# Ledger of designs, part 107: designed miniproteins, single chains, continued (5)

Each design is a single chain, and the fold is of that chain. pLDDT is the mean over its residues in the fold that is shown.

## One batch from the design tools (miniprotein)

Design m19722
Fold by ESMFold2-Fast:
Order: sequence, then C-alpha cells, then structure tokens
Structure m19722 (fold): chain A 110 residues (1-110)
Amino acid sequence: LKEFFEKNKDNDLLLYYHLANIASIRGLEEAVKAAETALEIAPYSLSVLEFLRDLYEQLGDKEKVAEAYVRIGERYLRLGKKDQALKYFEKALELVPDNERAKEGIEKAK
C-alpha cells in the first residue's frame, strides 16, 4: 500500500480512485487507514484530504472532520487561495467552535 502511494504521490486523481476502491472492498475504517498513509506520503494532497473528510463524516467523527477541514484550509492558504481557505476554517468552527487552529487560520485568511 505505502509503495503504491509513494510511486503515485503526485497523481491526486489516481490516489483518489485507489482509496475509493479500498473503501468499496474493505470498508470505511480500512479506507481511513489507507488515506492517512497516503497523507503521510503526500501531506498536501487536497484530493486525499477531501476523501478523508468525507470518510470521517460517514463515520460521524466530528472532531476528525474539523481537523480535516483545518488541513484543507491550511493547504489553500499555502496556495494563496484565501477565500477557499476561509470557507474551510469556518466549516471546522461550525463543528468544533473552540478549534484554535481554525481560529488562527481565519485570522490569516482575512
């Protein structure tokens, strides 16, 4: 699994489809583990971050969903896309109002 992600770390579409197949065959928990492994190898992959966020939503883990939104927002800040970043930090605060990283992100995005 790690070897596949290391060879394909720059191909977000291929990573997404591979993770979707894992979810379909092995279930949501195994897909989370695979996506977390992909994120260790490609820490700035928006496709993997969005996939993880969707998996956490399906599992009902609001803390993990908020963490994923923060990471997506931080990635958009690094890309200079402040409007997108702000939107994701606001989504994180809707789920976890005391998330300090989301509050810091909003300040940086304004």
Scores: mean pLDDT 78

Design m19723
Fold by ESMFold2-Fast:
Order: structure tokens, then sequence, then C-alpha cells
Structure m19723 (fold): chain A 82 residues (1-82)
């Protein structure tokens, strides 16, 4: 179902955030940015699928929050590399 696919994509996004944080902690900012961009794409796809389910409001909200977080984080790290 769309909801099951959205949940799987959301979990993949969370895994990518965890991997990105590890890369960031090791000073691998370029790797962290790449992982965060992949996570962002997963949450954006999860949001599109979750919005098709009228009872998935919690997942929609959570996906939107993760998207906002990653957009800000990616911009911050890109600025540090300049």
Amino acid sequence: SNLEKAQELFREGQRLISEGKKAEEQGDLETAIELYREGLAKFQEALKLAEKDPNAGGLVQAAREQIAYLQKKIKELEEKLK
C-alpha cells in the first residue's frame, strides 16, 4: 500500500540521517551532505505517498519536519565547505 511504502521510505530516511551524523562527527562533511541529500529524497517521496492517506497525518507531519531539518542542515554544511 501507499502507507506501507511511505513508512519504509521514512525508515530509510532515518537510517541515512544516522549515517550522515556519523560522517559529520568524523569530519567527512562532503559524505555527510551526500547522505543527508539521499535522506531528503526519501522523506520527500514518503511525504507524497503519505499525503494520499487521510489517516496518515502523523507521518505527513513527521516527514515535513525531517525535510525542513535536512534542508537547513545541508545548507549549513555546504556553507562550511566554502
Scores: mean pLDDT 90

Design m19724
Fold by ESMFold2-Fast:
Structure m19724 (fold): chain A 97 residues (1-97)
Amino acid sequence: MEEKLEELRKEISELVKKLDEAIQRGDYDTAAELARKIGEKLAEYMELLGDPETSKAAREIGEKAAEHVRNGDVSKAATLLVAGQLLVVGAEVEKWL
């Protein structure tokens, strides 16, 4: 399980970098797709941790962030994706306690 969680963390990090690059160049179609993928990877991470409710929330966050990017509201999309990532960080930290 730890190896799969580490792989997902690396994938999410790379998707976030690609999202920032897409936004900086004004490629909002690519940014919207990347936001959705980030939500899906966060959802997969939470499913592996046995939290189906947070998994569903993470997927919805990705979808809504994609909608905001498509509508030109990059600020709301960024806020949602940061919130989604913090959910994963919180779950990981709880495992250390």
Scores: mean pLDDT 80

Design m19725
Fold by ESMFold2-Fast:
Structure m19725 (fold): chain A 81 residues (1-81)
Amino acid sequence: MEPRFMKGTSEEEKKEAAEFLIEMLERQLAALRDRLSPEELARLEGLIKEARKYLEEGKYEEALQKVSEAFELLERARARL
């Protein structure tokens, strides 16, 4: 069960993936809140908020793109810490 599980998936599967990844981002943010700058925290929260908005609009690919961007930002922040 390797990469690209979203290819050929239903819209419902994309929605579930976005919801799962947003939850993971929120958990990682909570764990790192005290170690992130206020600016990094605000940017990550903004990306998560945008992902949730796209999810509500049924734009699951856009939601996943925002999730990916948030993970990249979080990874860079973690590498610095």
Scores: mean pLDDT 78

Design m19726
Fold by ESMFold2-Fast:
Structure m19726 (fold): chain A 60 residues (1-60)
Amino acid sequence: SPLENRQKVAFLVGLLKLNGVDVASLTKVLFGKLVEAVFGESLSPETLNVLFQEFKQQSA
């Protein structure tokens, strides 16, 4: 759901910021690998695109 995606991305943005990562510089490929590592799920290209759009919005 859009709310679930927003919450997942907010958690990742927070985690990256706590670790001193420049969230604005993170590539889609690295973001996708991070989502898979943290949430244990394999992402379709379509789902990755939706989550990465949300990530860019929250990183602005």
Scores: mean pLDDT 81

Design m19727
Fold by ESMFold2-Fast:
Structure m19727 (fold): chain A 62 residues (1-62)
Amino acid sequence: GKKVEIDAGTDVVAGGKALSAAIAAGAEEIHVKGAFSDEQVEQAKLIAAAKGVKLTVEQLPQ
């Protein structure tokens, strides 16, 4: 399956856009790293689950 890796660092807006683009492109598994809040992580997990995407989030310190 298609696996996408995203390193957003501290730019969580660019990270969110890259995540949306990867899902739209048909990614089956996404690994994203960034300084996301817990609320942003939970929202991303809900979106990924709704689209059938396996999401792994590596949270950086904020």
Scores: mean pLDDT 80

Design m19728
Fold by ESMFold2-Fast:
Structure m19728 (fold): chain A 72 residues (1-72)
Amino acid sequence: SAIEELKEALARAQEAVGRLHEAGLLTPEVQAEIERYAARAAELAHAGDYEGAVETLEELVEWLERVLAEAE
């Protein structure tokens, strides 16, 4: 279901944020961007757009993965 997909997307986002925290990459700028993605996803979920919320969280994970890769 869309709600199950949202739960999975949230878990993936939490894992990615945890990896950035362990790497010391949770700067104020990165945290602000995470908060913007999270707020967008929450707004979409509140409006009943669970698919849009999942897509937003997937975009967040992709961005966080790029931040991790650039820190090599």
Scores: mean pLDDT 86

Design m19729
Fold by ESMFold2-Fast:
Structure m19729 (fold): chain A 59 residues (1-59)
Amino acid sequence: MSAEELLEKLEKIDPEAARRLREGVLNSDDDLAVEAVVTSKDPELAAEAANALRREKLK
């Protein structure tokens, strides 16, 4: 399961949500990450990306 691929797809659809999601997960701000998922144009994809990011802790 590839966090990079999920994020790339999300960035093509909603780059703002992808950036907020990255910042939320990397800074351990789960509230920001949840808000990014809920307000995303594709919340299911955003949720999968968030879970992958948490596991992988992308740079």
Scores: mean pLDDT 75

Design m19730
Fold by ESMFold2-Fast:
Structure m19730 (fold): chain A 92 residues (1-92)
Amino acid sequence: MKSSLDKLAERVEELAKEVEKLKRPELAPAVEALKQAAKKLKEGDLDGAIEALDQAAKAIAAVTTPEDEELKRIQLEVEILAGLVRMLKWLS
């Protein structure tokens, strides 16, 4: 079975791919932060993962317009994942 951290890393990698598919150059910092978060999760660095996920959410928020429902959804998913990593750290 995959660990909870491996499953979270896979979901973060999927979100990075979703952002890349939008082909918006202004989202490059968000994509990089999501890739770093996935790497930190695979390494078991929960603090680094939380920091990278928070950076990704902020980068997405900076670009998101009121009409951009897809970016709003992705931002919310990134924030939920950051919350889950915080819970795992608290339980550790």
Scores: mean pLDDT 83

Design m19731
Fold by ESMFold2-Fast:
Structure m19731 (fold): chain A 95 residues (1-95)
Amino acid sequence: DEEFRRVVEELIDLAIGLGRVADLLGDEETAERAYEIADRLEEALANGDKEAVLKAAEELLRLARELAEKYPDNKEIQEILERIERLLEELRRLL
């Protein structure tokens, strides 16, 4: 399950990245939620819980869309969102 691990590790990195961008924008609530999702993805991956990984990844996508809607001209948020969408599609194919 090398490909599954790779996809989840990339999603963890993107959750952390989204949190950092939210922190820089002063959106502490979104930053906290992003870091919590990263922690849940790490725990689910460690436990081999594919359903928990998918649920956390779907929450990450919703959070990224919310932040992108708030800051429609922020290129970094758009790039993170596009990467999350791609990885979530890959994740669903691996299930």
Scores: mean pLDDT 90

Design m19732
Fold by ESMFold2-Fast:
Structure m19732 (fold): chain A 106 residues (1-106)
Amino acid sequence: AALDAAEQAEVIAKAVAIAAAAGDDVTAPPAPLSDDQQEQLQLVKRLIDGADDEEIKEIIIKKVEEKAEEAGLPEEEKEKVLAKVEAVIPPQIAAFRAALAAAEAA
């Protein structure tokens, strides 16, 4: 298998924690992979497929924005949430890329 499930789970968990810190803490139900988890897996695949850090950041921001709209957050609160997400995403992407490169070298 070409998928590093443990690394994907860690990146997804961190992305969910970042999103949860910016909004409601939603505990995933015991069902098989939810739509949210499938979308997060697609985001990780995008990173692996050599997407630019800016492109990945834009995808994450768009998803956070969509979730904020679904939650009915006021525009001002939505802007604050997006600003926090923008600050945290770049170091997480860099850490994941470094871990992936190290794993390939081993």
Scores: mean pLDDT 57

Design m19733
Fold by ESMFold2-Fast:
Structure m19733 (fold): chain A 85 residues (1-85)
Amino acid sequence: GGVQGLLGLYETVAFHAIQVAKEKGDQEGIEEIREELERVRRAAEELTRVMNDPNATLEERREAQKRFLEEVDRLLEISDRVFEK
C-alpha cells in the first residue's frame, strides 16, 4: 500500500545514510538516523492503523498524517547533514 511503499523508500534513504555515516566515522549521525527511523516506522504503523479504522475521525486521520510527515522531515534533515550536500 501507499504508506508501506513510502516507508520502504525512507528506510532505503536511512540505510544509505547509516552506511555513509559509518564510512565517515560519524557515530552521532548513525545514532540519530537509527532513532529517527524508528520514529518514522512507529508513525507509519499508526497512520496505517488509523486509515484502516472505520471509527477514526477525520481529525485523527489528519493528526496521524501530520506526525508521519514530521518524522519523515526530521529523517531527511538528519540524512542531509550526514550526506554533506
Scores: mean pLDDT 86

Design m19734
Fold by ESMFold2-Fast:
Structure m19734 (fold): chain A 93 residues (1-93)
Amino acid sequence: TTFATASNLGVTGTAPVTVAKSLAEAADALRAAAEAARNATGPFAVALEVPVRVDGEEVPLSFNLAVSAAQNQEGADTLDSLAAALEEIAARE
């Protein structure tokens, strides 16, 4: 298992990297992470590789986020917003 360290919002966390095979899978992973963040009793971290196509070529885009327990609602809302955007794009394709 590959792990990635995130350092943002004044918090550092390490999480196993989830490699998404599609935008829909990436959105599902973000939704699951948002729920985990809302239910977290401590610091939360998520790491995700998202498949993005640029000029017909697949380019992996890495995303990572670390949030303190006091900021888990804000982190969860951010993850849900990103998931909603990816879900909308996936639904068009």
Scores: mean pLDDT 70

Design m19735
Fold by ESMFold2-Fast:
Structure m19735 (fold): chain A 86 residues (1-86)
Amino acid sequence: MLEEIRRRAAEARAYLAAVEAAGRPLTPAEREERLRALGAILDEAVLTKDHELSEEEKRYIREYFLAVLDEGFKRLEERKRKEELE
């Protein structure tokens, strides 16, 4: 499974670089793909303890947690909108 984890992380890094280069707003499906790619980098960091994290990888892991929090806040905002109707 180690080779699979590394390949997913490498594929995720290539995807993230392409998304950053494109610089356009992401669709919901693209946001889900980006979150999955960020998760793959986190998986490599957690499961390969001999891997020293680069600053770029730390940035991606931070973005993963921020994206998860942002999705949580959006869900809370939708619930509050239903409660207060504004």
Scores: mean pLDDT 72

Design m19736
Fold by ESMFold2-Fast:
Structure m19736 (fold): chain A 65 residues (1-65)
Amino acid sequence: SLDVVLQEIAASSPPKDHKALDALRLYELAGLSHEEVGRRLEVSESKASKLISKGRKLLHDYLSK
């Protein structure tokens, strides 16, 4: 499942990437909007959107190895 994969990526990723993975999890698995992800992570909606995109890139890079 996506949740298991995201947990595995977090375990192998530096702490700086954990916020992006948290944003992706909240968006894809919890079904939160960009605004709601921003509120949950205490960042702007624009920053939440960037974190979700970064999380997707981290997921893609991990699966491409």
Scores: mean pLDDT 83

Design m19737
Fold by ESMFold2-Fast:
Structure m19737 (fold): chain A 82 residues (1-82)
Amino acid sequence: VREQLRQQAVEQLSPLHKEIVDRYGDDGELMSLALSYYQSKKDGDEDSSLLSYSVLKSIGLTDKQIEEYYRKGQEIVAELKK
């Protein structure tokens, strides 16, 4: 169940977020899931937001760590869009 939810969340990532996973591995996956979580909240997509959050919490991340990965992910996205 946990692995299936993780795979589902990763499959829902945008091509840009998948590029981050390819470049940064496990840290890239965590950054991309955090980006997906906050983006889904802004878009009002409660199901996608809950899925990403549940995966991050199941891995053992705290809310503070999720926010830290979100900040790192935003910086990487800004660099990749240059």
Scores: mean pLDDT 76

Design m19738
Fold by ESMFold2-Fast:
Structure m19738 (fold): chain A 102 residues (1-102)
Amino acid sequence: SRLDEVLARLSELADQLRSYNTPEAKALLEEALKRAKEFLEKQGFKPKAEPVPTPGASEIDKLVGELLTYAQTLASLETPEALELLEELLERFERKLEELES
């Protein structure tokens, strides 16, 4: 349930970052995706195939979709290391949203 809670919160914060649609929000989403991908590669897992793009989706919409796909893959590992990474990404998203709200 902790992994499910972290995933649900991460999804909500990613949607909020997408709504702001700032270069800073986009950069954070790109960095999060990169870290999730590198973690899975280091664990010997291949990332899930790229989701079929929705016609008319913006670049930030695609980033959020890819990030959530990789976050789901991380959660499916059910490891303490995957949980730690997801919690780190969540904290970074919370911090950035606080900056954007001010």
Scores: mean pLDDT 77

Design m19739
Fold by ESMFold2-Fast:
Structure m19739 (fold): chain A 109 residues (1-109)
Amino acid sequence: MEEELIRKLEEAANKMIESLKQGKADEAVKYAEEFANLAYELAQTGSPEALRRGAEIADRLEKAMEEAAKYFKENVSPLQASKFEYARNIARTTKELLDRRAAEKEAAQ
């Protein structure tokens, strides 16, 4: 179950990055929400190690979405940039959740 959740997180992350490469901001938001839902399940059931792996994926996504939001604001569309910023905020909040849950579980051991 844990490895399957990590695999699904990587798949959702890859779909977010592909959406970004194609300039499909609405799809990036959709996959950010899917990523967050999978990460919430991992936060409930995962080991501290798995939670840290999920947080690392979320960190990479936050950085990618931040760069996308900056690029689209300056070169394409402020509206699309706002959607990438929303996806970035989902990734950041997800990272914070996973890091917090990992620390809580490590402290309880």
Scores: mean pLDDT 86

Design m19740
Fold by ESMFold2-Fast:
Structure m19740 (fold): chain A 109 residues (1-109)
Amino acid sequence: TIPDDLVAFAQGLIDNFDETLVNRVLDLFEKADVPKKVINGLRDALLNKSDPEIIAKHLSQLAMYTLILESQGKIKVAARDALFWALDAIAKGDKENAEKYLKRAEALL
């Protein structure tokens, strides 16, 4: 079962989709060694305007892989949090905070 909060997050990403900001976040996840298949799955779902439940599944998969990378010492908790805070800001249409969190993530990666 996909949490309602995660579906709402996915809906925000659809409603306030910013391809440039989303690609910057995804490029930083790739730099942190998130598998290209996971990154492309989320990117394609967003570009194709897939159902929020499908996008929520891709977001859940991304979160799971970042936890694995954290356990391997490949990504700091603060960097992972900054990347997800950037996505949350994008989902809310808050471009100023998205830029702030992206800069924070870049400094930590």
Scores: mean pLDDT 86

Design m19741
Fold by ESMFold2-Fast:
Structure m19741 (fold): chain A 94 residues (1-94)
Amino acid sequence: SELGKKGLEYEIEATMHVISATVSLLSGESEENLKEAKEHLEKAVEYLKKAIEHYEEAEKRGEASPLDLQNLKAAKSALEKLEKEIKELEEKLK
């Protein structure tokens, strides 16, 4: 579905930000690297929320493929994990 395709595009964008956050953290836990990682994870959360909205709309319309439903579950799990990681980074930056 077109909604499922847009959801996947937002998931890919989120994944790229997660990779950038991981690279920043692998470079060491300096204040600069922690701030960069947090900014990337916050953008990843924004894109995952957009992905979830598109997948849920596809489900409501009966247009969701089995893959769209699988991606929806994965995106929701990823969102929860990233929100926890952001809180951990916020704690380190206090």
Scores: mean pLDDT 89

Design m19742
Fold by ESMFold2-Fast:
Structure m19742 (fold): chain A 118 residues (1-118)
Amino acid sequence: MEKLKEALKKLKEAVKNLDVELAKEALAEIKEVVLENWNDEKKREELIKVFLEAETELAVELLEAAVKKEPQVKLDALSAAIAFLSTVIDALKNNVSKEEFEAAFAKAEAALLAALEK
């Protein structure tokens, strides 16, 4: 799971810095790790745990940013990243097809990238 943890750290940094190009790199790495482990039920459970930890971290950062009255663009970016992670977690938990996962991932990725741009 090290590769996924590194990709999620890269995504978190991209979201904090509103870095669209870094976010694209992180999202591609996240998708690759999920698809490589798609048929391994035990590894899928480990992926879900790592995504839940990342979602919890971003939720805490969103609350801290809101309390500090950070710019709305940062709040929107953090919210979009949480929504992206929730979409991935839900797809992995609900035993959707690989094709349904890729469609959900593409939609969530587009929404996150749009939030980072403005």
Scores: mean pLDDT 86

Design m19743
Fold by ESMFold2-Fast:
Structure m19743 (fold): chain A 70 residues (1-70)
Amino acid sequence: MLSKEELEREIRRALVDMVAGILKSAGYPEEAVDRAREEALKRLEENPDMSVQELVDFLVREAERRAAEL
């Protein structure tokens, strides 16, 4: 079985994937969402104590910023 720490990390990664899927379904450009997902996962790796709210807020803001640049 995964440790509790590893499980929490996997849950946060799964949450990033879930939010990315929701944004794509809502009509956000796939390229913008995919890049936002990459940046969110990178930030999570650099700061594993990042809260769920901070992670979601970052992903949404980055997707919006990337979409505006397209």
Scores: mean pLDDT 80

Design m19744
Fold by ESMFold2-Fast:
Structure m19744 (fold): chain A 69 residues (1-69)
Amino acid sequence: MKLTPEQIGESGGLYAAMKLLREGNRDPEQAEKLGREQGETLALKQGYSQADAEEAGKIGGKVARELVS
């Protein structure tokens, strides 16, 4: 079953935050950037449009930033 852009963004953000926290990195700007890149990349791989991928990236960035803060 295909995940929504929101679900992909949340998953990407969580992954980005966990990766950075394991590396001892709590920089919220780096977390937001990585979460955005992860969410966007995952959405594009699932066949979503660029606009949907950008929304997934935005959600992933916010989730990652909040989790490392």
Scores: mean pLDDT 85

Design m19745
Fold by ESMFold2-Fast:
Structure m19745 (fold): chain A 85 residues (1-85)
Amino acid sequence: SAEEEKIEEAKRLIEEGRYEEALELLKPLLTHKDPRIRARAAEALGEVGVKRPELALPLLEPLLTDKSPEVRAAARAALTRIRAS
């Protein structure tokens, strides 16, 4: 899907150190209607947060109270990874 393609492009941008550009692709996906898309976006945002926690943490914290347990689990995993780095 177009959303899945945006997640893969964001991951490529993260690998290149282009964190702000990756965030612009990920932000609309964090509020997407499909919880699988929100969870995958949260995982990619976790990768941003390992290098730039100040960019990712404010966006990940609200996902801890997301309606979907899958999204909450992805956000918790991302936060744990960021705080352990």
Scores: mean pLDDT 88

Design m19746
Fold by ESMFold2-Fast:
Structure m19746 (fold): chain A 75 residues (1-75)
Amino acid sequence: PEIYIDESVPPELAEEEERAMKEVAALVEAGRLAEAVRLRLEFVRRLAERYPELVSAEDVAEAERQAAAWLARVA
């Protein structure tokens, strides 16, 4: 799933996202798409828990559905 992050995002969140996105990007570069999808889903869940105004429970549910569909196609 795509998460649109505003430039006004708190610095702490920006640092967490940069770290998580680096790990996701490394997995994608290595061709480990299933792991990248799982890592991104975990990150979305973490954002929803800490920043519910930026990421809702509905966004998490949509991310879970998309991740499941992606994993089913790649497996």
Scores: mean pLDDT 73

Design m19747
Fold by ESMFold2-Fast:
Structure m19747 (fold): chain A 92 residues (1-92)
Amino acid sequence: SKLEELAFELFRLAVELAFLRYPADFVQEIVELAVKLLYGDESVLPKAEELKKKAREIIKTKKLTPEEQKEIEKLVKENMEIVKKRLEESKE
């Protein structure tokens, strides 16, 4: 879904910002919005799009090495699997 796609983009941006040592409060806010999108909360869409734009501006000039990119991809995958499992548990 579009909500899941946006959530995935936000999780990736949060991992990249954390890797770049950006302030934890900003990273946490992005993660919380991504989680809300995954369980269908459309009311956070405007805030999520705003934070996505801000995060992209912060990292737009950064060039990650292939090894850093692979590490980020692994962390995103692991975090997405955890969120998906918790979402399934909440449906039961």
Scores: mean pLDDT 76

Design m19748
Fold by ESMFold2-Fast:
Structure m19748 (fold): chain A 76 residues (1-76)
Amino acid sequence: SDFQLARDIAIAMARMVKAISKLSIRNGKDVDISQQMVKIADDAIAQLNKATSIDEVDAIHKKFLDEVKKLNDQAK
């Protein structure tokens, strides 16, 4: 269904951001920002797993992207 596909894509995207951020932490790169990325990704994944509609998935995904953009702007 469109709902399941949208949710799976959003979860996959959050998992990718989490994995990349964990790798950055392991390499000592932007550790503080990367730890915040892991937390944001985990929060998004938890919310997406509880989502019951495509509108809810879209809202969670949009919030996740907005939070990722804010943190990327702080990275040096």
Scores: mean pLDDT 87

Design m19749
Fold by ESMFold2-Fast:
Structure m19749 (fold): chain A 81 residues (1-81)
Amino acid sequence: SEELEKKRKETEELMKEAQKGIEELNKVDKELGELAAQSGVSAYLAGIRAEEKLKDNPELAEKLREQAFLTGEAILAKDKL
């Protein structure tokens, strides 16, 4: 019972972190931000697309990819709850 409550709180925190990640993507490209907000899979795809667009700045691309990945993980975790 206590373990279930802890998992729920962790999932909610991850979802709020995901919303911040969506906002960061939206600042770079509105379409990427909207894509990331649709679903966990779409968030992952948004990260890949960001990497392809930012070949001139690979460090920034990787940072956005990590944010998109965390966004997708959080959405998928919440959907299972």
Scores: mean pLDDT 77

Design m19750
Fold by ESMFold2-Fast:
Structure m19750 (fold): chain A 86 residues (1-86)
Amino acid sequence: SEFLEELLKLTENLSNEEIAEKFKKAAGISDGMQKYILKNSKNKKELIELALDDIFAILEIGEAVGMDYSKKKEELKEKIIKAVKE
């Protein structure tokens, strides 16, 4: 996805732990989920994919049953980009 590719470029100089902390602050990932993604990711791409799956899981389920979360998804993407640039 274009969003994943942008995040990989923006996080090139960040450690996996720094990325996980920024995602936690931006999107409200729990402490337990932060530890889970760090333990279960083999590389930076997999870590970002696991974090995005957690962040967007409930919105994707809602969209599958006909809810419109397009604006909320875009707002979350913007918050994540802002956090990784800081």
Scores: mean pLDDT 84

Design m19751
Fold by ESMFold2-Fast:
Structure m19751 (fold): chain A 70 residues (1-70)
Amino acid sequence: EAERRGLAAAALVAGGLTGIKFDRNDEEQAVEVLKKASPEDLEAAIEGIKDSGEDSEVGKAGVEIVKKYA
């Protein structure tokens, strides 16, 4: 649950930075957004997740997922 929500949060921030449209509930599309994001976009996504005030468990999962693609 936390990992799935973390992936959605990470992909939403990365998608906003890259302009790539995707369905946030589609795990495959979320992963594709992260794969296409630049290292700078992934760094900004980590900061965006931290700044969003997201639940700490979900936020931590999101940061770890983004780090995997950076």
Scores: mean pLDDT 66

Design m19752
Fold by ESMFold2-Fast:
Structure m19752 (fold): chain A 75 residues (1-75)
Amino acid sequence: SKEEEAEKKLRGAEILYNAGDFEGAKRVYEDIIKEYPDTEAAGRALILLSKIALDEGRFDEAKKYLEEVKKKFPK
């Protein structure tokens, strides 16, 4: 399923992040958003990308990721 595939990719990105490969983790999060945009994993990837952007001081980029979450999962 798309949800299962997206979750497996998300877990792979977590392994990369924990190994200190932030560049690799970021690339996998971006891939999840592009290929599986309507999954819960894509929403989580957007939040994790916003966290990385905040940690790097890129506030405008972090805001863009959070706005994308709001757009895809409106209340």
Scores: mean pLDDT 82

Design m19753
Fold by ESMFold2-Fast:
Structure m19753 (fold): chain A 100 residues (1-100)
Amino acid sequence: SIEELFEELKKLVEELLEKMKKVYPKDTYDSIKSLVEEALKELEEAIKKKDYEEAARIAGKLGAFFLKLIEISKDEEVKKLAEAVYETVKKLTEALEKKL
């Protein structure tokens, strides 16, 4: 379900952020954490309102962000976790678009 995919996304993002905290400078980590957590909050609110068009838009932007993180990251574990997040965001975006 959309709700199950969203909960899996939150879990994977938490794991990714925990790893990034150990690898990235504090200012970079804090900026990424703030950006990602705000986007997840907006996505959750859109899903709860059944605003699937807005939810798909936010999920698409998150997907683009994580795809870029995969490309630029030099840490193998961060890349692996970002890939897992990206695949979950793709599945969530597809599920949201099917509701349109």
Scores: mean pLDDT 88

Design m19754
Fold by ESMFold2-Fast:
Structure m19754 (fold): chain A 60 residues (1-60)
Amino acid sequence: TREQVQLQLIKEVNRLQDALDNGDTTKKNEAVDGLRRIADEHPELRGAVDTVVSILNSRS
């Protein structure tokens, strides 16, 4: 459902933020892969996913 997809996005964004805060490159890559998989399954979210990944990577 749309609600489950939104929860998965929030979960992966939180994982990416935690990985960046801890400098954990492995967890960062896993979270980015998770976000991109969501975008591949839901192409309407690709732009939002790309924007989030870009913003969070720029903060490092």
Scores: mean pLDDT 77

Design m19755
Fold by ESMFold2-Fast:
Structure m19755 (fold): chain A 79 residues (1-79)
Amino acid sequence: MDQLRFNGDQLKKQGDEFEKQGDYKSAAMNYEAAGDLYQQAGDNQKASQSYRNASISYQKNGDTDKSNQLQSRSDQLSS
């Protein structure tokens, strides 16, 4: 599971950089991909946080449907 977690960390960092640049679409996609990798690695806490960040970035990008889906997924993993 080390490679999945490492790749998730790299995608999270890329998401952080895109959000800093105001590229919310790229930020959201990277956070969502990071969440998927963390979930596959069994790290539900990091997956939840990444999906939450993706939800916020999708909302800033005007993608309300995606934002709601990722928020729901985040909530399921954090409960």
Scores: mean pLDDT 87

